# Designs tried in a protein design run: designed miniproteins, single chains, continued (4). Part 93

Each design is a single chain, and the fold is of that chain. pLDDT is the mean over its residues in the fold that is shown.

## One batch from the design tools (miniprotein)

Design m15225
Fold by ESMFold2-Fast:
Structure m15225 (fold): chain A 89 residues (1-89)
Amino acid sequence: TVTGTLELENLTVDNAIAAVGVFLSELARRSGSKVIKKLRIEAEFDNGKRIFLELTDLTVREAVALIRQALENSGSTKVNKLRLEVTAG
């Protein structure tokens, strides 16, 4: 198993999604697995909205799609803070 943490501040929702995708793909590559065993994401948006998600046993593609949906559904174009904790393999 490979674990990693990504922390982002003061970027657009689109840039946050791109950074998450790159991070998850790299962890999956290092683990030799296409599966994310556990993922925890917390985000705070410029409009004051906060989200929290825990996801288990999904592919990188599925994780990116669900995170994209959650971030875009914030109604904000800017992420003030995002923390992602991941276990892959």
Scores: mean pLDDT 86

Design m15226
Fold by ESMFold2-Fast:
Structure m15226 (fold): chain A 65 residues (1-65)
Amino acid sequence: LSDLVGKPVRELIDAVAEKYGLTPEQRAELEEALRKALGISLDQPATRAHVVAARALAEKIVARR
């Protein structure tokens, strides 16, 4: 996932959703959480911090279910 640093955040979300086997609903939850909590645009380049945050949020989403 660190190979996604510098790619649009939308690509990071797609890769994280694939890696964690997220449903479309869970993917939407991840996207919303990143947009709201971090105030980021889906088109901005992903930083290493965004990769870490996306992984942590995906793990929480999977654990909640």
Scores: mean pLDDT 77

Design m15227
Fold by ESMFold2-Fast:
Structure m15227 (fold): chain A 89 residues (1-89)
Amino acid sequence: MLSKEMYDELVSDDELLGLLGALPEEEWEKALEDISVLSKEQALRYLKSLVEEPDYSKIPKVKAFLESLLDPSLKVPPPIQELKEAVLK
């Protein structure tokens, strides 16, 4: 869902991460989906319309959330059938 390019841009911009972190955690996924189709400038304007001030203390938590969206293996374990290994320990 989150592109590698978008992830790199987000983690390089502390203001954008801080604005995202100022939102409730349940809104992070929805806000990220909304901004993923916007330019960086439009994303900043959108987030500033939702939150008055960025929360920089939440940046590490937002980064962890973004990493879980970028790497599918961190979100949920893949189904066992996708592991398909001939030798099981």
Scores: mean pLDDT 68

Design m15228
Fold by ESMFold2-Fast:
Structure m15228 (fold): chain A 92 residues (1-92)
Amino acid sequence: MTIDVYGVKDGKEEHIGTFVAYTVEQAIEIMRIVLDYARAKGYEEVRFVFDEISKETAEKLRKGALELGKELGLKVTIEEVDGRLIITFEIE
């Protein structure tokens, strides 16, 4: 699966990068690494956009993201828009 990552810093959205994950576990690990990076760099928000994923994969990602947010003490918002899963972490 492809993960497009965007961060908000000083009120501006910027593209952090595009990552590839072959499993949900690998996607969660990528999210963890990116959130650690973003927190160190002073990002206020990070958005992970997953395109062309199955319903089963989306449900596992949703659960894993909520668990990750709880572990890291971050607010998580999850949206499904036009077949994309959008997971947003608020770092503030």
Scores: mean pLDDT 87

Design m15229
Fold by ESMFold2-Fast:
Structure m15229 (fold): chain A 98 residues (1-98)
Amino acid sequence: SDIDKIVNQIINELNQENVDMEKVKKLFEQLLKKSNSSNIVSYLIQIYDAIFRNPNKEARYELLNYLNLLLSKSPIKVELTPELELAYHRAYLDAIRE
């Protein structure tokens, strides 16, 4: 599906050491426009996991903040499952700029 292609592009870009930040931000916007409450949770878990695995803490923090901003403005209701909470928390803690 088009959504799966977008998610795969996000994950592939996040697997790079030098992330194209503008490209990933645009893909986040496209993902949220095409997603719904039934599929968003699984995609977010994959994205948070990919963010966690990227070695660039500054890029991770910026992308997490941008994704949170988009989600806060989105009409999509995101169910906070234990798996989603764990994935988010893991990505966020490791991205804190110290």
Scores: mean pLDDT 82

Design m15230
Fold by ESMFold2-Fast:
Structure m15230 (fold): chain A 79 residues (1-79)
Amino acid sequence: MVAERVARIEAITGEAVAAIRAGDVARFERLAAELKEMAGGNEEAIAALDKGVAAARAGDADAAILYVGKAANITIEGL
């Protein structure tokens, strides 16, 4: 159901934000990969996730959080 998928996307997004705030880039990348699978081929969401991972690798936590949040919102709107 759509509601269960929304809840799962929100949960993974929250975990990704917590991981990057803790400095756990590897965990953020794994959670971003899960969100990428849930994006269902949405190119805008996938591009946002790729930018989020690049920001996380560069040490830009604020940009990483911004992009993962954008990707989650795009994915939810497409459900």
Scores: mean pLDDT 85

Design m15231
Fold by ESMFold2-Fast:
Structure m15231 (fold): chain A 55 residues (1-55)
Amino acid sequence: SELSRQVAREVGRKLREIGDALNAGLTLIAEGLRNGDEELIERGRKGIREGKPPE
């Protein structure tokens, strides 16, 4: 149905937005793991928990 397609598009858009935030946080965690920086790892984890890309 049309409603199902609209819901699927809405869910897809939200999943992409969440994915982008997660990717940014995971990138920061990976960088922290590379250099043994526990603070950088925590920043990445915090960003994921709060649903915000860390800077």
Scores: mean pLDDT 80

Design m15232
Fold by ESMFold2-Fast:
Structure m15232 (fold): chain A 93 residues (1-93)
Amino acid sequence: NEKAEKALELAKQGKLDEAIELVEEIAKTDPELAKETYVKMARYYMEQGKLEEAAEVAREGLKLFPKSEELKKLYLEVEVEIGMELLKRAILE
């Protein structure tokens, strides 16, 4: 899907706001594709250690799809990773 691939590319370039806007447009016609694109974007950021960006993507996805179990699980996974990072900083100090 050209729009979904473009959104992922924008996210990889650090253009997160533009990527989210494009996924919101996708959601108007293809909600399943939009959910999959939010998941892929957030997982990419998690793999890069960019947990703040991953949380933003998951949160924006949940705003559009509040009953999505996949996005709820994703958001929880990101929040757990953020909590672990905060604990590491506390232990190392």
Scores: mean pLDDT 85

Design m15233
Fold by ESMFold2-Fast:
Structure m15233 (fold): chain A 80 residues (1-80)
Amino acid sequence: SSEEATAYVLSILESVARSFPLTSKEKPEDVAAFLRSLIPAQNLQEVDQAGRNDVAVFLQEKFLFSQEKAENIVQLLFSE
């Protein structure tokens, strides 16, 4: 389900936040490519608009990315 897919994606982001020191200097495309290497494509495809917003909020709160940068990462991460 979309809710389960969102929870899974957020669990991977939480793991990344604990073990990988992403900085505000990372390019959106590099962050998105890195996250795509960790998350199965089918899970990304099941995330709805509400889930994408939750991911953007997580990127802002845990990695201190700006709203614009977080939204750019989300667009690249979930682009078809």
Scores: mean pLDDT 81

Design m15234
Fold by ESMFold2-Fast:
Structure m15234 (fold): chain A 97 residues (1-97)
Amino acid sequence: MVYEIDVRLRAEGKTPEEVQRDAEKLVEFAKNEAEKLGLEILAITLRPPRVVDGVTEVDIRIFVKGSKEDILKLAEKLKEYAEKMGFEVEITINEID
C-alpha cells in the first residue's frame, strides 16, 4: 500500500529560516525511521515556510510504501520528534493507489 503523510508544523517565535532548518532535520529523521521500520520512501516534498498571523508554518509531504501499522508508527515518531523541537504538529495520513 502507498500512503501520503501530510505533516504541518507550526511555531510561534521561530523565524522561517529556523523552521526550514528544523523541517530539514525532521525529513532526515523520517528517512532514518522509515528505514528502521522497513518502509520505502517514494518521495518527500518540503514546501517553503510561511508566516500566517504571526505563526511560522511549514508543510511536509511524505509518500511512503508499507503496511498501515508501520506507517502509523512512523507518523507517531515524526510527531514526537517535531514536538520536541517546539512545534505544534498536525499529521494527516491518506491511502493512495
Scores: mean pLDDT 89

Design m15235
Fold by ESMFold2-Fast:
Structure m15235 (fold): chain A 84 residues (1-84)
Amino acid sequence: MVEETKERAQKILREAGKKAGLSEEEIERLVELVERAVEEAVRYAEETGEDVEEVLKRFLEQVEGVADQIVANPELAAEAIRSW
């Protein structure tokens, strides 16, 4: 499930970035960040004793929320990506 979650999160953010008019460089930076975030979510689940599948499901819901914000506020999203 971890690899599938990474692929789904990356796809969601790539589609949102394209809709928002972000550059390919900005989109690839988002993809790198979300890949690391998935790995951190798995570690969090293992450390807290939470179900990994439930944590990853909530993570994907948060990624969809972030995607909506990127589409709604592309200028703020681009600045945030550049400052990371």
Scores: mean pLDDT 80

Design m15236
Fold by ESMFold2-Fast:
Structure m15236 (fold): chain A 90 residues (1-90)
Amino acid sequence: TLEEKLKKLEKEAKELDNRVGELEEKALKITDEKTYERIQELLKKLSELKGEFVKELEKAREGDEESLKKAEKILEEMKKLVKEMEELVK
């Protein structure tokens, strides 16, 4: 159902927020300027995508199935950015 998909997206977004928190703590220990700048660029892009995700999720809660699909795609892009940043801080 739409409600089940919304709950799944909200859960995955919360799990992603936890990963971002851990990543931000690791980023504070980065001494390489180029890596630090790259992470800041990716965090800015992630913040913009999160804003779009929230807007589409709100429309999906109102029954917009196309907004649900857009929110799912945005979450997958956010996951890719987080994974890229996690690889950079290893």
Scores: mean pLDDT 85

Design m15237
Fold by ESMFold2-Fast:
Structure m15237 (fold): chain A 100 residues (1-100)
Amino acid sequence: MDLEIVKEYLEEMKKKGDEQGVAILEAIILYLETGDVAAAKDFLREKLQSEEIAAMSNEQFRQLFDDLIQQLRLQKKAKEKGLSEEEIQQLIAQSEALAR
């Protein structure tokens, strides 16, 4: 289920020409398909050549991926209800405030 949501956003990012977003979503797809956080981290490190990515532990990287997947799941749920992008962003902000 999560894999399909991430793939849908990947196609949107490709259409927008967001190379960083594409790399991040492709890394998340690799993580979801293999369960291998180290492989996904290495993939993203090579694509972005970011010192920040290189400095992250596998556990920090896994947490980041899980958090992003949860965010995308919430956005997809809101879109299914016919909400606009602005309304979806508002709902996410409210959800984050409630999760404190």
Scores: mean pLDDT 72

Design m15238
Fold by ESMFold2-Fast:
Structure m15238 (fold): chain A 85 residues (1-85)
Amino acid sequence: SLAQQLADIDRLAPLIAENEKVRKEVEELLKKGDYQKALEKMKEFLEERRARLDAIYGAEDETVRENAENQLKYETERLENLIKE
């Protein structure tokens, strides 16, 4: 639903705030009412963030890395389901 898509966008907004390029691209798509493409951009950022977290924690704290990856995987799968619908 649109309400669910908007709720997920609001929830993920803090996670993309540090990447100005992604944030601006998402804001532009939201202004156009293209929520599916906005979620796709957020998904791309989450995949990139997962790769960065793996690089940071992969040789250090395995538990912290696994917890972070599981959270990002859940968020990515949820976005994929919203995009498919």
Scores: mean pLDDT 69

Design m15239
Fold by ESMFold2-Fast:
Structure m15239 (fold): chain A 70 residues (1-70)
Amino acid sequence: LSREEAKALARKAVTAAQNGDVEKAKEYVDQLVEAGVISREDAERVYEALDAGDFDRAVQLLAEAVSRSL
């Protein structure tokens, strides 16, 4: 996964989270973990925020996790 592909995948995850699409957001987050862009531990924190309906926090946590890898 290139840096540009990782950014595109991260944008999809953020968009899904902003729209409250928990299942789709988790799917893209799982793909980011599989690609080695974010850690499973970071993904678990994003999942917790999504499950709590705190989409702003989910987006923030996701952005922080991705920025550490890019």
Scores: mean pLDDT 83

Design m15240
Fold by ESMFold2-Fast:
Structure m15240 (fold): chain A 68 residues (1-68)
Amino acid sequence: SIRESFEGLSDEKLLEEALKLSPEELFKLKDDIIERLVKVSEEQKEELKKITDPEEFKKFLEKLLEEL
C-alpha cells in the first residue's frame, strides 16, 4: 500500500516520496504524513492540519522539504 511505502523513511525521504503523488492522492494521506514527520514542530503540524485544499497542502509540503 502507499502507506507502507512511507515506513521507516526519514522526513526528507518521506516528503520526496509523498510529493510524487497527485495533490488528491497526497491529501488522502494527510493525517498519516503529518503523524510520521519527526523534525516538524507541533505548531507546524497544527498549521498543516488546518489546510483543506489538496493543492495548497502539496505546496506547503514542498516548502517544508526545502526547509529541512
Scores: mean pLDDT 78

Design m15241
Fold by ESMFold2-Fast:
Structure m15241 (fold): chain A 74 residues (1-74)
Amino acid sequence: SPSTEQTIESLERLRQWVENNPVVSEEEKKEVTEVIDRSIEAIENGDLEKFQEEMEKLSELMSRIVKKQEEANK
């Protein structure tokens, strides 16, 4: 569906942003990539509950990364 395709595209764009960000550690890059991979698998399998759980984890990881980025920009 267009919604599924758009969600996967957004997650892949986020992956690219994180991978190309010098403030993000290799450990953080790995954590984000693993959550994105599980999120894509969940949505492709129609597991909306699992997808939501992974999105909550991604939100927490991204909040940490964004705060780190803000500190680096000061």
Scores: mean pLDDT 84

Design m15242
Fold by ESMFold2-Fast:
Structure m15242 (fold): chain A 70 residues (1-70)
Amino acid sequence: LTPEQEAEVQEAIDLIAATVAVNGVKRRAKEQGIELSDVEALRLAIDEAKKQGKTSLAKAVENVLKRLEA
């Protein structure tokens, strides 16, 4: 793969990981009676990933948040 293609593949993997993390955050919040917006769930997922030392996951979620802000 070219560096460009490799970056695109990595971005896709990061997006999948971020989506799973966000869905998990939303599910846990709903179990506690809290309804989170997409932006709030993304921010919480970033915070949780950083606290757990999951740097790659934190960056993946940050990339999704930046794209959403546009």
Scores: mean pLDDT 77

Design m15243
Fold by ESMFold2-Fast:
Structure m15243 (fold): chain A 94 residues (1-94)
Amino acid sequence: MVTLTLTLQVNADGTVVATATITASEEYSDFSLYLSIKVDDKTYPLVQVKNGETVTHSFKMEPGQTVTVTATLYVLKDDRLTKAAEASATVTMK
């Protein structure tokens, strides 16, 4: 089993901190795990991650802006990247 948790923290200055936490059962210990973070239209490169790892990404928002953050976890199995988990959160600045 693989669990991906995404949390967004909005600061009063307009900075948003996105935190993605990966939890994978022992059966995934022999597989390479990769995380992709997407902020609206921008997809960030895949980053290799491990069980229990936390990835943090910060970005700035303008007043009135709405942003959706999507974190996608992939497992490399049989030379194929397979989507294992996905989490999305949306935030709007006042």
Scores: mean pLDDT 80

Design m15244
Fold by ESMFold2-Fast:
Structure m15244 (fold): chain A 98 residues (1-98)
Amino acid sequence: NPISLDLNASGLEAAKAIAQYIASKVPSVSFKKALLDIRSMSIFASGLLPEKLSLQDYLYYISKVIKINEPQFSNIDPNDINQVAQALTEIIKKNPKE
């Protein structure tokens, strides 16, 4: 199912929506694990806490991390949360275990 977000959503709300989407698509990944991984990626990319980021900045930093680590997703639109969530879902599917 596509992700629906309020245009005024904070980075934390975007992270939660994406984490819930991933957990629904990858049964081996819990919501808590997905949320931690997503927040860690945004902190690494931006140097900011995810809850302090705007939706646009959050999607931008997550998309930048994806594009650096997974070149097949180089063309994802950082303003489309469904494209970002789909890319993250495919990345987590490849590496469901640490």
Scores: mean pLDDT 76

Design m15245
Fold by ESMFold2-Fast:
Structure m15245 (fold): chain A 100 residues (1-100)
Amino acid sequence: SLVDEALALLEEVLEETRDASPEEAGRAALRRLTAFFDRVAPRLTPEELEAIAQALISTVLERRPDDEAVARAVELAVLRAMLLYRQQHPDVQLDLRLEV
């Protein structure tokens, strides 16, 4: 359902920005996806984050293959989500160093 929600949000951005500049479309995508990830981050598993990222990237490449700004916005939103996720969870290095 989170994958479906993310895809629906991306579809809304693509429709809203049909006649917009690449920069405007990219900013809209970044803003909407960043808000989505900030809201769902506490509920995400790494596997769900990967599934959402894969679906979003595949959809952008299929629907707007020549629009680098939207593709970059999706990549930045995913990267931000990954960084926030790591901030809210124990560092993997800490778990490995504890080796209990």
Scores: mean pLDDT 74

Design m15246
Fold by ESMFold2-Fast:
Structure m15246 (fold): chain A 58 residues (1-58)
Amino acid sequence: DVKKKKELIKKQIKILEDSVKALEEKSTPDQRDELQRAIELVKQYIERLEKKLKQLEK
């Protein structure tokens, strides 16, 4: 069912977004520079998931 796949992807996106926010908020200034690369990679993965979600809606 396409609806179940969309719900799963939306849930994954939310978890990843929440993880990014938690890292940004709880990280010390010294850790943020090192985590910026990891955060960027996660954001790119979120973008790919959003594109897949849009494909499923068409």
Scores: mean pLDDT 78

Design m15247
Fold by ESMFold2-Fast:
Structure m15247 (fold): chain A 73 residues (1-73)
Amino acid sequence: SLRERLERVALRANELAVRAIELKASEEVQRKVQEAIERAEELRENFSSLSDEEAEKRIREIEALVREVEAAL
């Protein structure tokens, strides 16, 4: 489900935030992972008010940020 997909990407973003600190990643990488976390939290709060199409689009955008952070670590 979209909800399970959102929870997976949110968990991954939080794991990457810890890893970014451990690896002493750049300020840019740390800002990107925080943006992914903030977007996931905002989507979680507004999830029931969004269409499935809009929710999926926002999840894909968060997943893209997570991939960029993973590639930079």
Scores: mean pLDDT 88

Design m15248
Fold by ESMFold2-Fast:
Structure m15248 (fold): chain A 65 residues (1-65)
Amino acid sequence: MLTFEEFKELADFLGFPREKYEDLFLVLLGLMEKYKGSKDPNGPGLPTLQRLVREGKLAEYIPKV
């Protein structure tokens, strides 16, 4: 599960304003659920998604965020 601190750091890194934090968080939760049960073989698994958040590489995979 993505912690609030990790979420805040990601949102700050991407330059998201505080008013959009909830929208960004919902997008990330949706992606985590999608890839957990998705049929997409190219979708990142939950552990990989969490790792990408920590490494600051998630933006490469979710350009709409």
Scores: mean pLDDT 57

Design m15249
Fold by ESMFold2-Fast:
Structure m15249 (fold): chain A 106 residues (1-106)
Amino acid sequence: MSREEALAVLREALAAVEATTDPAALLAALDAAREALEAAGADDEVVRLALEVAEEALNKTAASDTAVLQAALDLALLALKYATTREVLLRAIAVILRAAGLLLEA
């Protein structure tokens, strides 16, 4: 996957997450974002968009939806691995802590 293809997939995933509260649709968008991030690797724009998908999914997720919470956590952990700037690293950590906190309360 090219950088441009990964960015297109991530923008589509973000738009999908913003438009839905359906857990199946949220999970599909998170999975697409994870695949795009894995393919593109350490690219600041790709990592930032992947974190935006995870953050927005957490905003739409019910506390009882552990599959979406776990997928958002996994995406944020992958973003942490590929983070190349302190700003993105700290943002990834914040998303990880939020997702983990929600999972502990579920």
Scores: mean pLDDT 84

Design m15250
Fold by ESMFold2-Fast:
Structure m15250 (fold): chain A 95 residues (1-95)
Amino acid sequence: MYSVIVTLRGASKETAERIAERLREKGYEVEVTESAPGEYTLTISGAKSKEEAEKLAEEARELAEADPAVESVEVQIIDEEEIKKKLEAAREKHK
């Protein structure tokens, strides 16, 4: 499963929530966090494939870039299974 992390800079809480709400309307789970003053991070969960995550990342970026209240957008894709595999490999080495 994949998560998409969208970082909005120069944005307000209202702008971040507006973008998050549009993504939620598409059936995604979205968490909004203030990561720094004027910086908001959207965590989007529920992408079942890399292709879905890439499509979601593109859609989220386009939606955020279309909002004139956002100065910059950064999008990252996280593979939860790869993180899990790395943690399991670290545990096996510790035995």
Scores: mean pLDDT 76

Design m15251
Fold by ESMFold2-Fast:
Structure m15251 (fold): chain A 75 residues (1-75)
Amino acid sequence: MEEREIELAAEEISRRLGIPLATARRYVETLVRVIRRVHAGEPFDEALVERLRAAMRAGDLREVAEVMGEVLRRE
């Protein structure tokens, strides 16, 4: 995901969820890292990955943000 795509996604999430842009940007950057780790076959919490995949398929930005908050707490 390129810098411009991160900015656009962060602005959209900030607008839809009513959260600060800086927080939304952190969530998008975290999402990109999680996706890259999973695609690289690196070990990750399978239940958390399934929650993320389900939320992304449903377009549930609230649930995506909650999963990203959980990832940040574990880092």
Scores: mean pLDDT 77

Design m15252
Fold by ESMFold2-Fast:
Structure m15252 (fold): chain A 61 residues (1-61)
Amino acid sequence: SDAIEQLQRAARLLAKQVAEGRVSAEGALAAARQVGDVLGVPEEDKEAILEELRKRIEEAE
């Protein structure tokens, strides 16, 4: 769905912002969750995208 794709794009941008030191990991995860909620992303898909975001952030450390 468009909502899932939009959240995935937001998560990639947030991961890049964390890697650049512009936002904290906690801030990025909170922002992604809020975007998912606003877009109406189903809970299962939202949690999967947030988990992938967490993994990307950990790999960039």
Scores: mean pLDDT 84

Design m15253
Fold by ESMFold2-Fast:
Structure m15253 (fold): chain A 69 residues (1-69)
Amino acid sequence: STQKILIRFDPKKVTEEQIRAAVERYDGRVLSYDPSGTALAEVPAEKSAAAVKDLQALPGVITATPIYS
């Protein structure tokens, strides 16, 4: 199963490519990307904690929050 992650970022400090690369490192994908500073990603549930930590450590990312549904 998969876990959705809501990402808020500063588009002046982080690129779409950097966010996609961080998500893809955990075998995930970006489902939607708003260049104003919001992205929705999906990763395997077993990798979600590590993906959230890595995204939060990325300069320019403000928050990365799992969405439980």
Scores: mean pLDDT 86

Design m15254
Fold by ESMFold2-Fast:
Structure m15254 (fold): chain A 77 residues (1-77)
Amino acid sequence: MEEAEKALKELEEEARRLEELARQVGATPVTEGAVTTARIGLQEAKDLFEEDAEKGKEAAELAKRLVREQIERVEAL
């Protein structure tokens, strides 16, 4: 349970960092897509966490990886 909460918190922090970076770069299809992907991933991880903490943790870890890939895409602009 505590590990899943930590994974969600880390995902929220990475998503927030991506949103901040996207604001600095400006509105483009890449930054808009990246923020949307991060928000969907975070919501799915939270929903799964309410049903099953282990599945929520797995979803959060996967979403965190996707958010990191989106950060790299935005930084490449």
Scores: mean pLDDT 80

Design m15255
Fold by ESMFold2-Fast:
Structure m15255 (fold): chain A 93 residues (1-93)
Amino acid sequence: SEAVKTLEEIAEAAEKAAEAARKKDEVEAYKHLKKIVENARKLEELGYTEEAKKILELAKKAADAVDNKDYEKAAEYFEKIKELALEAKEKEE
């Protein structure tokens, strides 16, 4: 399923973004955040509008936390994105 693959990519990117945030690596965190946003837009195109909205809202909060150098909060938002993606994936399988 294209949706399952997209959700897996979001979960993997979110995990890597959380790890980057914990290391205070803003460049790496934004790199993975970009992948989360791109794949969330793909989810919206696939009809997963509500899941995409929730992920994009958390991605915005994570970006704001990184900008404020609140790396612990940024990591928490990325972990929430991962959990949402994994939950949505389980419902598709």
Scores: mean pLDDT 89

Design m15256
Fold by ESMFold2-Fast:
Structure m15256 (fold): chain A 79 residues (1-79)
Amino acid sequence: SAQEKIKQAEELVKQGDELYAQGKLEEASKLYDEALKLYESVAHQVGPGFYSVTYNRVINRLQKLADEGSELAKEILKK
């Protein structure tokens, strides 16, 4: 369900935040990318405000990782 995918995306963001705290930029970027894909997969099933807020939270995290030197985050953000 959409609710299950949202919960999975939220858990991926949390795990990404934990990896970022450990300095694991590429691993964190990978989890954030997976969270974005899950949010994208339910975009039509959630309100536009909810989608915009949750999507932008992950984009902001990826921007920070790209600024700190994550090549994967830079590639994800080129979309």
Scores: mean pLDDT 84

Design m15257
Fold by ESMFold2-Fast:
Structure m15257 (fold): chain A 94 residues (1-94)
Amino acid sequence: VPSPVERARARLAAARAAHPELAAALDQLDGLMDELLSRGVDEEEVAAITGAALAELEDLHARGVRGTVTWTITVRDAADPSRTVVVELVLEVR
């Protein structure tokens, strides 16, 4: 059975194949997964965050929205749970 991260990456790959115009934004989502995993965020939480971002990107694209979308994600630092880490994701919808 694929891990949550493996399933999320498979969804990103499928979206890239279906919507080549979103390749740059989908590459940013792959990068976000790598950053969150490197910070010790749980795989299931990383997959959920990535899935939510992908769903929003697909919704904006389906509605014909074009331009730059900024996502701000706040997670607890795995090395120090008293700290929060803010990740800014800038997506280009074309």
Scores: mean pLDDT 76

Design m15258
Fold by ESMFold2-Fast:
Structure m15258 (fold): chain A 91 residues (1-91)
Amino acid sequence: SLEEQLRKLEEERRRKHIYEMTKDSPLYKEAKAEAERLKKEGVTLEQLDERYQNEIENIEKNESDPGLRKAKIRELETRYFLLKYEYEKLK
């Protein structure tokens, strides 16, 4: 649908923005190393997505403070987008 296409375009723009902001940072280097490790271990993109969703659910269930919850989710989102970007490049 048009809505799904817009969501994918927004996700793509966000990933590129995060990449440009962090490509020389320790966060980028950690994401690259983790992607290479997961690829060598045979972890699939589907399993990676499942782990990401499980971590989001864990934060939602265990973090009662809305500010800390948002901060943790944002950090996880940034890590996941960088990790997925680097993982896809290894294909």
Scores: mean pLDDT 76

Design m15259
Fold by ESMFold2-Fast:
Structure m15259 (fold): chain A 90 residues (1-90)
Amino acid sequence: YEEKKKKIREESLEKSEKESEELAKKLLEQGASYEEIVKKTVEKSKKIVEEIVLEASKTEGVGLTREELEELLKEVEEKALEVVEKVYKE
């Protein structure tokens, strides 16, 4: 059960990082402001995590506690900010 939660966390971080980087690059090419890029990538990352967590709950009966979800969302948000800074410096 704990191994399944670990997999959810790993998949959430990996997918959100990849999608955030792609989105940030696309928005930067479109001339979006730093603030807009940050807002959109953080929003996208949180949405990805919520979808992964919901899918795991439905298919495997594995749910995260409110605290676990909040911690994961915080990690994902921090990672998204790092990705945006990296992309913006290019």
Scores: mean pLDDT 79

